# Designed miniproteins, single chains, continued (3), part 99

Each design is a single chain, and the fold is of that chain. pLDDT is the mean over its residues in the fold that is shown.

## One batch from the design tools (miniprotein)

Design m11440
Fold by ESMFold2-Fast:
Structure m11440 (fold): chain A 97 residues (1-97)
Amino acid sequence: MKERIDRAQELVDQLTDAIDAGDRVRQAEVVGRIEDLYNELTGGGSIDIFDLSGDTLSAAVIEASTLSAVRNAAMGSGALTTHPSLADALRAQPLPP
């Protein structure tokens, strides 16, 4: 459990760096790794994460939701329901160029 939480934190850190650098290719790569980790923890649960390569997003919103999702999946039931407020926030948040 700790190892996976630590890995999630590392991935979020990498995503923050990619966002700060404005590197959309790296952002997409890191998001793919986060999705893979989430699917591993949920045993194939579905997630609704919008395409970060199309929309530039705030790292803080992704960090809060991803870390919460990973912790909940690691602690318990398997499937974590998607958060509509997160999906809306991710799509609506502009990033500086």
Scores: mean pLDDT 51

Design m11441
Fold by ESMFold2-Fast:
Parts: sequence; C-alpha cells; structure tokens
Structure m11441 (fold): chain A 89 residues (1-89)
Amino acid sequence: LSESEKAALATGQALRIVAALTDPKASDEEIRQVVKDAVARALEAVGRSVDPAASAEEAVEAAERAARELGDEGVAFVARMARRGLEEL
C-alpha cells in the first residue's frame, strides 16, 4: 500500500469505530468486535497481524506497539480511536 492508501484505510477504520460508538443500538460486544476488526485491518496494511484469539484490548496493545516501532501515523490514529472506544465500555 502507498502512503495515501494507508492513510485512507486508517481514516476508514477510525470512522468505523466512531460509527459503532455513536450507534445507540450497538452492544459492548459489537463495539469490541468493530475495534478488533479495525485494528486488525490497520495492522495488515503495514504487514503486521493480530492473533485471531486475541481480545480487543490485546489487539489495541499490538497496534500501539506497532505504531511506535514503525512510526506509522495511520496505525497510531486507529489505535488511539480504538483505545478511546474501549474506555467508553
């Protein structure tokens, strides 16, 4: 993925998290699943993966580590939105 493609993907995943958090019908479990999926997609864009058995919290921790190691602003942005989402639960 180019830098522009990574930025577009990161923006899309962050918006997906916001949509789940602002949906009054979304359950805590549905929000956790959206957070985990969004983080996994952001990590895939930079050649990283999340253990499918990992919790949403573990997935966010993996994204935070990858963002720090790679200096990738898109992954960092998705990780920040995901962390905030889990803190609302």
Scores: mean pLDDT 81

Design m11442
Fold by ESMFold2-Fast:
Structure m11442 (fold): chain A 75 residues (1-75)
Amino acid sequence: MEKREITALETINEGETGKVSVDGLEGTATLSPGPSGTILFVGGEGVSGVYRADTTAASLAAGETVTATKLADDA
């Protein structure tokens, strides 16, 4: 499975939508934490999809980067 880097551009808490960069492309992400990895519902041209992050964190701080596996092309 292909992994991508997702960087939070602002602090994003559980259930919140915030700006992210996915491999240098701007998008938005909504966080849904889970025991097998935090799910990120990403919107944006070229980056839209459902991702599972390599973290169980309930929030991402501005400037934090996580590695995530794309699960689906559309959310």
Scores: mean pLDDT 80

Design m11443
Fold by ESMFold2-Fast:
Structure m11443 (fold): chain A 87 residues (1-87)
Amino acid sequence: SMEEERRKLSREGSKVRDEVLKNLKSDPDRRQRFDFYMTLGLAGILDLSSSVDEVLRYLDRAADVVSSDPQSKKLVEQVREKVRKAS
């Protein structure tokens, strides 16, 4: 059912979030930080237990990392819109 699939995706998103948060503790480089923050934003769309404000904070950090790159900033804004609409 759609409800069972949504719950499965929520659990998978939560697992991805936990793994990425562990990797952030290992002092990743700037590119890795961008990838990790974007992954946290995408996982948050699927994770029913995630706070929207917390997910948006991770996307703000991703935007800060790529502040000089217009294409990457556009990607962050697209993900922010998806998170907002999923809430």
Scores: mean pLDDT 72

Design m11444
Fold by ESMFold2-Fast:
Structure m11444 (fold): chain A 76 residues (1-76)
Amino acid sequence: SEALEKGRKEAEEKKKKLVEEVKKNPEKAQEIIKEAEEEAKELALKGGRSTEEEKLYYDEIAKGLLLGVNEATELL
């Protein structure tokens, strides 16, 4: 699925940016992580209201962000 492949690429990019931002701004790490969690929730909700193909895209990005949240949290 092209949507799944695109979602995985976007997820990986967002995950890398999240971890990098936490490393650059450790004092704001909790705020950065919270914003990423809210973004993941919004993406999941958007996927639930979209076509099946769009849902694959949004769900994959949401999963990637949540993995990024877990990785960033381990740095604290």
Scores: mean pLDDT 83

Design m11445
Fold by ESMFold2-Fast:
Structure m11445 (fold): chain A 84 residues (1-84)
Amino acid sequence: STVSFTGNLYSRDGTVLPITGTVDGTSIGSTGTITLSKYNPVVGETLNIQITKTTGNTLIGVVIRDDGSPYHNGLTQFVATITS
């Protein structure tokens, strides 16, 4: 089942961007998407993600390219809390 979350994306330059997203599971390696906040320079941008760690209701992961490889060598990371 699809899980919804809210959190922050951490860019390689240290910029913190609020996000919302969904993921198709809570296991390491599960994939999903995030959407950037309407208050960010790129409103409504959707990025592919993969979960790298989970702890309770906390999801940690990386932005991935369309080929599944990590964007910016895995330095573009997110930390989120499950809302469902």
Scores: mean pLDDT 74

Design m11446
Fold by ESMFold2-Fast:
Structure m11446 (fold): chain A 95 residues (1-95)
Amino acid sequence: SSLISKALSGEEAKQLIEDSILNLDIPGAKVKEVKVEVLEDTDDKIVIKISVKIEADNDKAAQRALLALTSIVFRLFSENSPQKEVIIELEVEVE
């Protein structure tokens, strides 16, 4: 179940995504930097680009972090998908 029942503005979505991602602390991986860019925000669709830098101890930790990032982003917008098209570009850099 998703708690997001209201259409999010690009700015609201950006703030929520940044907060959610920065609060992620996965064993063996840590979020070092997050950048969110709203590419399009209309009544018909929202397009957001998310760039994240992660410090990971190994490839498995990096994969876990990527899965957690995609899961959180999906959950934040799952309630809006039936009403409005949501397109998210997620880029992850691992150090």
Scores: mean pLDDT 72

Design m11447
Fold by ESMFold2-Fast:
Structure m11447 (fold): chain A 94 residues (1-94)
Amino acid sequence: STQKEAEEGLEQVTELLGVEREIFKDLAETMRRVREVLGPGAALNLAAFLLKQGIAKVTPEAQKVLDEIVKELLAEGADEEVLKKMREEIEKYA
């Protein structure tokens, strides 16, 4: 079951970061913590996942953190087309 795999993945992330699952409802704080520990790409991937699963919502604060992450990834030479598609998917859940 894809739903069981998703739950197991979230538990592994909480253990790795040393945080509680309740943090995932705060998308901005979740992205800040993941960016510090695992980097901006991991933060963006987790954000997209949490939004798709309906665990988190895009707030103005989360949008600011997301824009900072996208800018950082573009500066590192990330594929602009891939980032654009991911941003469009995130905006769909806003």
Scores: mean pLDDT 76

Design m11448
Fold by ESMFold2-Fast:
Structure m11448 (fold): chain A 108 residues (1-108)
Amino acid sequence: SSAVEEATAESRRYREEAERIREEMPSMSDEERLEAAREMERIAERVARLAAEHSDDPAFLREALDATNAATQAVATANELTGPKTLMLESSTGVYAIHTAALLVSAS
């Protein structure tokens, strides 16, 4: 469906954005890294919402998982470079939920 295609494309764009931001983090100030980490948390929340709306499409769930993982890695990079701890507890829960959904759909 067009909605799943759009959600897949949106998740792919989020993954690419998260990867780009992570690559730029070493050149950022501490304030910029903290704001980037907050944006990554917002991206992960949006992707988790899309995954809940389209949980029956395994190809989309894979893209959503990849996007969430990229955002999580970007937050981890920000924490390593600045020293503040940014916890993605909700995103971690979302990743486990997406993983479980993908396994249930692919387990035949």
Scores: mean pLDDT 71

Design m11449
Fold by ESMFold2-Fast:
Parts: sequence; structure tokens; C-alpha cells
Structure m11449 (fold): chain A 72 residues (1-72)
Amino acid sequence: SAAERARLEAEIAELEAEYRELARKYEETKDRELGERAIEVMLEGMKLKAKLAGAELDEEKIEEELKKYEEL
């Protein structure tokens, strides 16, 4: 529905803005917590974008990728 689409688009825009700010702060500080939060927000945004596109996002592949960052 149009209302669902508008809600998803608004949530995606908010997450993209938060991701940009967190990524900028991480680049300046190299603070691990900021980096981890940036990845978390990115994944949330990707899931919503997949929903908006009518696609299914493979959570298993996302978890595999995230695990690589946890081992750094």
C-alpha cells in the first residue's frame, strides 16, 4: 500500500542519515562501538530496502559478513 511504502521510505531515509553520521564519526575517531553501530544501522536499512523492492534479503549471508567484522 501507499502508506506502507511511505513509512518504509521514511524509515530508510532516517537510517541512511544515521549511518552517514556514524560512519563519519567512525572515520574520525576509529571508535569500535561507532563502527559496530554503523554496520547495525546499515543492515537495518538494507532489510527495509529489500522489502521496498519486493525482494527477500538473505539474513544468513548478512550474518556471515557481520561475523567477519567481529573477528577484526
Scores: mean pLDDT 74

Design m11450
Fold by ESMFold2-Fast:
Structure m11450 (fold): chain A 50 residues (1-50)
Amino acid sequence: NPSLIGKKVGDVIDELIKEGYILGTTIGKYVFTKDGKRIVATPTDTITSL
């Protein structure tokens, strides 16, 4: 997702969902799942590669 690189995860949650990521939650973190890949991130983490 080149358009999302450099953005904070918490600022682009809706955009990640529109791109096909499934949002789950763990304690203090978000879990994004797409094509069997799982990404665990905090709302303040910067997107470098999704």
Scores: mean pLDDT 72

Design m11451
Fold by ESMFold2-Fast:
Structure m11451 (fold): chain A 88 residues (1-88)
Amino acid sequence: SSRERRIRARREAIRLLKEALKELGVNGDVEKALALLEEAARLLERVGDFGGAEAVRKTMEVVRTDPSKAAEAIEEAIRLIERRIAEL
């Protein structure tokens, strides 16, 4: 169903965001973190969650422009997507 596809995509997006956070925190790998965030944004776009996708893309811009705030921005995006799952 459409609802189940959106929930699955949001859960997978959260997994990708957590992996991006780990790549930044453990490996300092900004390029790999950005690739994971891009995959999460595309997943959300494919299920019509354009608001969730926009939040992830804004997080990608923070990762590029202000790396010191990158972890906080990713954690905030995770919380936003978790709230979107809870509201379904």
Scores: mean pLDDT 87

Design m11452
Fold by ESMFold2-Fast:
Parts: sequence; structure tokens; C-alpha cells
Structure m11452 (fold): chain A 93 residues (1-93)
Amino acid sequence: SLEALELALASFVATPNKEKLAEQVEELARILRNLGYEASVEKTKDSVTLTVRGLSPEARELLERSIREAAKKLGLEVRSERDDDGLTITIEL
């Protein structure tokens, strides 16, 4: 449900940690998969990318806003790509 997604994202946004960012995004992806979304994470030396499919427009907006808020708290840059089915969001380390 949208409410369950909101709770998961609120937890992520409340305590973002730069050193544990990749692990926190992996945990978020696990929660998203349990909620019925398709979610995957790609980590490189310089970035963490989260790709989520099966999002409604409202869920997509909520997810993007929440990730951007968490990244802002850490002083990190974010880029995102949207399509009709989902969101790809990259946090630059």
C-alpha cells in the first residue's frame, strides 16, 4: 500500500548515513520488493543507483522526493529518470 511505502521511506529519510548509504538503499530495496515492487540496487565506487518498477505516479513522486530529501541531508547530489512504469534514481558519492 502507499501507506506502507510512506512508512518505509520515512524511516530511511529520518536517519540517512553516508558511510552506510549503500546498505541502507539495499535495505530499502528489500522492503520495496516485500511491498510488491520490483526493486534493484547497483553500487559503484562513485554512486548508488536504485531502480524501482510497478510504481503509481503518486508512489513514484513520494519515492523520488524521499530519496532527494535523504541525499540533501548528506550533502549528496541526485539524478533521476522517470518513465510510465517506474523510477531510476542515482545518488552520487
Scores: mean pLDDT 85

Design m11453
Fold by ESMFold2-Fast:
Structure m11453 (fold): chain A 82 residues (1-82)
Amino acid sequence: MYTPASVELLSMTSTSALVRVTPEGGKPPALVRLTYDEETKKIMAEVLSGEHLPSGTAKELGEATGAGDGIERAGALLVARM
């Protein structure tokens, strides 16, 4: 069965956000840490659980999961707190 992608913000510090990303298509949820890289001006995504998802940039994770809008919103909240 088709399941839409979703992002749940679990916790946030001044330097990182912890999110649960559920990919589209009924794949299992993944636990992801978002951090801001000041040198590249990009939000980075570290997959803590969920071997089926790539670690890299938040943009790459969004493209791989269909959850780009939710990941972008979590990243914007992180940057707003820095």
Scores: mean pLDDT 76

Design m11454
Fold by ESMFold2-Fast:
Structure m11454 (fold): chain A 81 residues (1-81)
Amino acid sequence: ALAEIERLYAELKRLAEELRRAIEEGDLQTARELHERMAELGDRIKELYNAAPSREARDLLLEAFDLLGEAQELLRKAERE
């Protein structure tokens, strides 16, 4: 369970960097698609945490949702410009 959450979190971080690059390039459609994929990964991390709660899994869950919030804020700012 923890190893799966760690793997999903690593993928989430990779998608966050891709989202930042898409925004820098002005590709808001790709940025939105990446944010949707990140949200799906966040939901999967939450599901895995609920099935097998641990302190380590909770820390990764919180970090994952912080990363999602940062991505959403970046997308929101880009869409207003």
Scores: mean pLDDT 85

Design m11455
Fold by ESMFold2-Fast:
Structure m11455 (fold): chain A 93 residues (1-93)
Amino acid sequence: EKEEILKKLREALEKKDIKAKAEYEKKLIPLEAKEEKEKFNLSEEEVELIIEMRRKAIDLQVASGGPLSDEQVAELEAEYERMKAEIEEKKKE
């Protein structure tokens, strides 16, 4: 299942098909988040944040009609790090 989705995603990337790329990337998000939860011992809140941020990036790319700029990627990464820090701070309470 995951291998088939990865193959379709690669084909969409080669064809620069933004909509197909977004469809397959969204299908991979919950699978990748589950693997990262096990690999990095992430909390449920961290997994939910990863899913949310990745979906947001894909939706923004579809809305722009092209790949995200380096500035947009950096902004999304900064937002992710900020929200992750807030989750870690709440764990101390």
Scores: mean pLDDT 74

Design m11456
Fold by ESMFold2-Fast:
Structure m11456 (fold): chain A 72 residues (1-72)
Amino acid sequence: PGHKPLTDEEIKQMEKGSKVALKKNIDVQKDYLKKTLKDTVTDEQIQKQLADLEASQKKVVQVRIDEKRATK
């Protein structure tokens, strides 16, 4: 049972869960950046950094999902 490949439904549920976890992690990082950089950078610079972080993390999550699909 431990080596059984994932089903399409399991991969889909994993994608949904990963998106929720990703959003939660991004929200935590946003709060951290806003508090830490508040006095040193403009709001526009913070927004650009957050957009780059979000795009980067979405790519990492997609790679993980693709790896799981490859094991099917």
Scores: mean pLDDT 64

Design m11457
Fold by ESMFold2-Fast:
Structure m11457 (fold): chain A 99 residues (1-99)
Amino acid sequence: MRLSVEEQSRLNEPLARFFQRSLALAKEHNIRITGPTPKNREIARVLSRIVDLLLTAGPLEELEAAVAELLKLVDTEVTRELAEAALAANREMRALLEA
């Protein structure tokens, strides 16, 4: 990502909000991905992909696909809220970087 120092500083705010919300949701609902099951590994892989896309300001279409994959694996209130937070953070980042 090639951004000015000012743009990088503004980008930090939506990313911080996303991570704060994800931690709050995990704490509130005691969400843990543990154990050696293939499903848990796949969920962890998709979550890592979502984080990577947010940190690199990746294409919205790839982020939407990743959150859809997460919801296909785990469709709960917590994962829906996390997906909404990820998409909201991406929209704010796009406004700062492209608009």
Scores: mean pLDDT 69

Design m11458
Fold by ESMFold2-Fast:
Structure m11458 (fold): chain A 71 residues (1-71)
Amino acid sequence: SPLEEFIKKKLEEAKKIIEEDKGSLEEKEEKVKKIFELLKKFVDNVAPELEKLLKEGYKKVEEIIEKKKKE
């Protein structure tokens, strides 16, 4: 669905920020938190059936952040 594609696109954007963007990890985490806030609000109001997909995506991004913190 277009809504699922939108969420997946934004989650990929969050991953790229952590992996590829310039700046401190703290700055990248701040940007990612803003994306998560927007996605949570979107899912809650428009597509609550996609909450599981969103939670799974958050977990994957959090795992990438944790790996970067250990480097």
Scores: mean pLDDT 80

Design m11459
Fold by ESMFold2-Fast:
Structure m11459 (fold): chain A 97 residues (1-97)
Amino acid sequence: EKIDEIVKELAEKYDIPETVVRGAVEYYKKTGKKPTALDMLIYGAALAHGLEIPENPEEAAKTDPRFRAAVAAYNDPVVREKLEKLAEDLQKKIEEL
C-alpha cells in the first residue's frame, strides 16, 4: 500500500526505525496535525511494544517507564532534528495522496 511504501522510504532516508515513522502516520491520522519529535517517538514505541497509544504523549513520557527509551532518543538533538524534518516530509507526501 502507498502508506507502507512512504514509511519504508522515510525510515531509510532519515535512518529512523519504521515503527517511529508509522507512529508519525498514526498521529497524523488521529489528529490531522503534524507530529512533534516526541509524539512520533512515543507513538512508535507504543506500536513497537504492542502498547496502547497514550492520549497524552507528553504526560506518558514523564510518568510511564515503558517509554524510557523513546525519551532518551528525544533528548538527542540530532534525533530531534531528523524527526522534525521527517514529520514535514511525511506531511507533504500524505497531502500528495
Scores: mean pLDDT 83

Design m11460
Fold by ESMFold2-Fast:
Parts: C-alpha cells; sequence; structure tokens
Structure m11460 (fold): chain A 99 residues (1-99)
C-alpha cells in the first residue's frame, strides 16, 4: 500500500530527526571541555548539517505531498547518510586533542 509505505517513510524520518537532536545534545554536553578550535569546528559542522537537514526535510515534505514513495525513500537515505558522516566527523574533531 502506497499509504502504508509513506507512513513508514515518515516514521524513519522522525527517528532520524530524533537521532540528530540527540547528536546535538551530546555535542553541547562535551563542548565546554574542548579547545576553541574544536568548538568552532563543531559549531560550523552542526550549522552546516542543520541547513542540509532542513533542505532535505523540505524536499521530503514535497515528495510526501506528491505521493512519491521512491523519491521520499531516497531523501530518507540521504538523511541517514548525512547523520552517519556527521558522527564520523564529530569523532575526528574530538580526537584531534588527544595527540
Amino acid sequence: SEMQELILVEAEATLLRMQFFALKKEVEKVKPFLSEEQQKKLEELIKQLESEIDALDAQLDALMKANDVDGAKAVVDQLRSKLTQASKQIDEILQQGKS
């Protein structure tokens, strides 16, 4: 069912948004213990990621309204990829102070 697939896509998108929120909270929690350079890199990374996620969310909303299941799934895959890449970049920034 197209409606059932769209519901599952929206559920996955919601979980990814919750993961992004958790990631932002974790960054804010560790940020005071980091160098000024690490803090700046994290702030720039989070700001860029927020912009990219906002653009993908707008694209997802348009595809959902058009009942484009395949397009919506592709956007959710992009959201997942962006979060995976961001987690890796955050880990790399956090490890720069441990030389």
Scores: mean pLDDT 86

Design m11461
Fold by ESMFold2-Fast:
Structure m11461 (fold): chain A 88 residues (1-88)
Amino acid sequence: DKKLEAMQQMLEDSVRQVADVVDRHDLSLEQAREIAKRVVEGLVHQAETSFGLEVESSEYEVWRDEEGRTVVRLKLTLNGKELEAEAV
């Protein structure tokens, strides 16, 4: 599905952008979670309004890895399909 492929690319681009911003500015986990939340909300809006997709669920996770790097994971369930992207 071309729409789901476009959403997967947006999810991947978004998670990399969040991780890059967090790393570049040495943001806290709290700040990173706030950014991830707003980004996921934007992706939900885009999926519903631009692509006409049914959004069943949206999730975001932010944590520190063993090297102290911030990891960001974004997940959307669209038309019964789970899309996920992760970046450090």
Scores: mean pLDDT 86

Design m11462
Fold by ESMFold2-Fast:
Structure m11462 (fold): chain A 76 residues (1-76)
Amino acid sequence: MTITLTITTPDGSVETKTFDSLEEALDFLRELAEKYNADPLSLVAAELRLIGDVEDAEARGLTHLEVSVTLKAAVE
């Protein structure tokens, strides 16, 4: 299955990348979260959304999945 992940970053930019595995998509999401110092709760929500959407897509026999998630800025 191919996964096209679209991430809205804390600065309002949009990053889109296609992956062949959930592991690669999660790694990219985590790298962007670290780069932008994203809110940990927004990262957890994005990870859970991505994992759930991939599991549902695999259960339904889909060959391509598009997922959109948002990372929020960490606040003091």
Scores: mean pLDDT 84

Design m11463
Fold by ESMFold2-Fast:
Structure m11463 (fold): chain A 81 residues (1-81)
Amino acid sequence: GREQVEKEVEAVFFGFRLGVEAEDYLLAQGVEPKEALAAGIRIAGEAAARLLAAPEITEEVKREVEAEVRRAAEELAKELL
């Protein structure tokens, strides 16, 4: 119903925002644009999938996913540079 659609929209929107932030971070570190874009797309999808798998998208879950994405982007920058 409507509640499920609202959950899906929230998960996809938040995941997409984290993917864009990860791409921007990687570009700022000097990662090649094509690689940064590919990483951002992957991170956006993985974050959205993780939020959708949670029984409820709480502020706690959102903060945890955001922190995990930031750590993943930092480690990826070290690997690519």
Scores: mean pLDDT 86

Design m11464
Fold by ESMFold2-Fast:
Structure m11464 (fold): chain A 62 residues (1-62)
Amino acid sequence: MLSEEEKEKVIEFAKSLGLSDAEAYSLAGTADLFGIEAAVESVKKRYGEELGEKFREFLESL
């Protein structure tokens, strides 16, 4: 479970990569509810493996 500060960091990071507000909030919610692996797999399927790996590294740094 992510803190509110960690969720905000996920949102800001996603937006910095060009994701919309809705996409960034959805991704933060996925990471909070289903964990890092679920969020990374979601990004890989939607945006590709390179972006998914960047999200893995970011989420593991929280």
Scores: mean pLDDT 80

Design m11465
Fold by ESMFold2-Fast:
Structure m11465 (fold): chain A 70 residues (1-70)
Amino acid sequence: GSADVRRGIALARQGRGEEALRALGRAAGVSPETLRRMSGKELGDALIAGGASEREADDAGTALAVAGAL
């Protein structure tokens, strides 16, 4: 849900990549290992399907990339 997306973005911005992947995985309905293998488009589509806005999906992808988790 949206709360897991916001938590995941915050954790990624802190460099806590594994915790961020777990939170975003819950939002997307996938494992952290599956999320790691997704393209930016696949990640965005999965997060939006899980209730994220386009802006939240973009923020999540950027924050994970900066944290080195993707």
Scores: mean pLDDT 79

Design m11466
Fold by ESMFold2-Fast:
Structure m11466 (fold): chain A 89 residues (1-89)
Amino acid sequence: SKEDTLRIGELTQEIARILREAGLDTTRSMRELMRMVREGAEKGIPPEEIRKRVTEYAREQGLSEEQAERVGKLAAEIYEIFKGKKFLP
């Protein structure tokens, strides 16, 4: 939906901002994060697992624990939007 597209854009921009502030190559890092999200969706992994994997990747790239946790949560939200929520609020 248009709302989902806008939300993904907001989440992606927030991740890119954190990566830039950490001094990382945002294009390279975003490509890798989105690869993780896509492969996770293809394999049907739960959102909590994608959050953990992305958080671990961010820590390996040298982000602080707070930054890494933030990126992981944002990526998990993008993942939920991609797979579609089964239950409406």
Scores: mean pLDDT 81

Design m11467
Fold by ESMFold2-Fast:
Structure m11467 (fold): chain A 88 residues (1-88)
Amino acid sequence: MSEEKLLQEKEQRKNALEKEYSNKAEKAKDTIKEATQGGKVFFKVGSKADQNNFEQQGGARADLLAHHYWREINAGRQQRKRRQEEQL
């Protein structure tokens, strides 16, 4: 059975979303570095202290992901409303 096509489509869609979120997270990271003004901010992946600093100083990765998730839902909702109003 060739589920390969479905897996390829899923992976392409997932990679596109991850790349978009990664780009936005990197921009927030640059803002955090500027806010610290120390010039030497090292984020250890997986550390709670790094996560707390990330959240406090410029917009958490979680906040960015949540914001983009809600923004996509709102965009879809507005498009659906327009279609429903046109069909009335």
Scores: mean pLDDT 52

Design m11468
Fold by ESMFold2-Fast:
Structure m11468 (fold): chain A 65 residues (1-65)
Amino acid sequence: MKEKGEVGIEAAREAAERGLAEAAAAHAIGLAKLTGNEEALKAAEKAKEEGDGEGAVEAAEEAAK
């Protein structure tokens, strides 16, 4: 789980660095669903709605805990 979480966080971070906030949020949403973290899922969905790449990375990091 942690290893898969790290890959998901890295993908979200790379997307955010490229200015692809929606893609970063999609990676965070996928990771939150995989881990069953409802709080991280809600944060990732909010980041997608707001175009917040940094918030998407934070949600992915929370999902991987």
Scores: mean pLDDT 79

Design m11469
Fold by ESMFold2-Fast:
Structure m11469 (fold): chain A 79 residues (1-79)
Amino acid sequence: MQQQLQQLQQQIDQLESEAGRHINDGDWLGAAQSLEQLSQLYRQMAELHRQMGDDDSAQRYLQLSDQALERAQQLRQQA
C-alpha cells in the first residue's frame, strides 16, 4: 500500500510539471491530455486512501480529480 502511494505521488508530480509546461508553452491540447491523466491518478490515490480508512484524504483527491477534468475540458475548447 505505502509503496503504491509513493509511486502514484511520483507520477502525479511528473504530470503536474508536464501540464504546467504545456500551459506555459500555449499547448492547450498537451495540457488537457496531461490533466486528464492526472485526474485518473488522483482517483487512484483517492481509492487507496479510502481503502486505508483515510476518508478525508480520499475526498480531497476526488476533488482534485474533478478540478483537473474541468480544467482539461476548458483547455480542449481552446484547442
Scores: mean pLDDT 85

Design m11470
Fold by ESMFold2-Fast:
Structure m11470 (fold): chain A 58 residues (1-58)
Amino acid sequence: SEELEKILETIAEQAKDDPVAAEAIRNRDVDGLKAAYEKETDVVTRVALAEAIRLLES
């Protein structure tokens, strides 16, 4: 949906300093996002990744 695309793009912008994570968000790569989440140490980026996973799995 357009709403989901807009939300995902906002989350991707939050993770812009990690181009691999941002690309996974835009491509809806849930497995890639889960791998990035496990390795992420920045709390803000980790929350953004968790939210993207939640939205894609709902």
Scores: mean pLDDT 77

Design m11471
Fold by ESMFold2-Fast:
Structure m11471 (fold): chain A 57 residues (1-57)
Amino acid sequence: GPTSGFGVARQAAKDGLLSIEDTEIAIKNAQAVADSTGNIGAKNLVELLKEYKKKLE
C-alpha cells in the first residue's frame, strides 16, 4: 500500500542505518504523501525523520 515503504524507512531510522542524504530523500517522499493524501502516518514519519536528522547534525 502507499505506506508500506514508510515502515522500512522508520525501522532504518530506529536502527541508525539512514545517512543524512537518505533521510532527506525519505522526508521529501513522506512529505509528498502527507501533502497529497493527508495520511497521518506519513505526517508522523516526517516528524520522526526530522528529529533523526537533527541527531545526525
Scores: mean pLDDT 78

Design m11472
Fold by ESMFold2-Fast:
Structure m11472 (fold): chain A 61 residues (1-61)
Amino acid sequence: SEEQERLNKERAKLILRAYELIEKVEEMYQKTKKDPSLKEEFKQAREEMERLIEEYNKLLE
């Protein structure tokens, strides 16, 4: 159905966004090993990932 296709597309978009954030968070983590001042920026990226997980879970309910 059209509704199922729409929901599947929205879920796929969230998964892709989460994948992009995982790569960014990994890059930030590597940078914090060389520059501890970036720890706060790394924390913000982690919090953004947690928000995406919450949005994904809401689509499942």
Scores: mean pLDDT 76

Design m11473
Fold by ESMFold2-Fast:
Structure m11473 (fold): chain A 120 residues (1-120)
Amino acid sequence: MAKELFKEAAELGQKAVEALKRGDYETASRLMEEAADKAIEGANLATDPKAQEALRLVAQAFVLASKAARSGNPEAIELTREAVELGVKALQAISEGKYDEALELARKMVELARKAVELI
């Protein structure tokens, strides 16, 4: 069950990157919000404390990234794309049991998402 949520969140993140690349910022924002919801559901089901922390950070970063995406600011959009790509990698690392790697990726995702929001 938890692994399926991580895969769904990663797939939503990948679709969000595709939407950002084609300039569909509203669709990208919605997909990021859905990915955040799946990440929070995954965090509530995760038993490893590092996995729980990584999933909470990924969810936080997706929410911030969704706000930045709606701005249409080109610099914020580029940072948002990078943040979402890191989020997809973090979710994949969690699904593989690589929790230390997932935490590092999730922290970098939050940093980029916060920087994107500071530009709007």
Scores: mean pLDDT 87

Design m11474
Fold by ESMFold2-Fast:
Structure m11474 (fold): chain A 87 residues (1-87)
Amino acid sequence: MKVTYRLEFVELSGPLDGLEAGPRVRFAVLDEDGNVLSLTERRVSREEMEELKEKAKKEGFELVEEHEAEVDGVTVRTEVLEKEFEV
């Protein structure tokens, strides 16, 4: 079965819906239909986020999405890296 490992790097310019400002990373495992099999989120420093992005790219993760949105006056910046695995 094919699974996709998804790393979602999210930065909030301010607090939003009970979430604190600053960078965080979400790690998800998706099946071939895009269903979420597992999801974890971790608060990280800016430096840790940059290190994680560099390591992921070295491990063959590809940038699939980059966007910026404003929600209730908070800027949400997102970069998504993915890698497919055969299981």
Scores: mean pLDDT 81

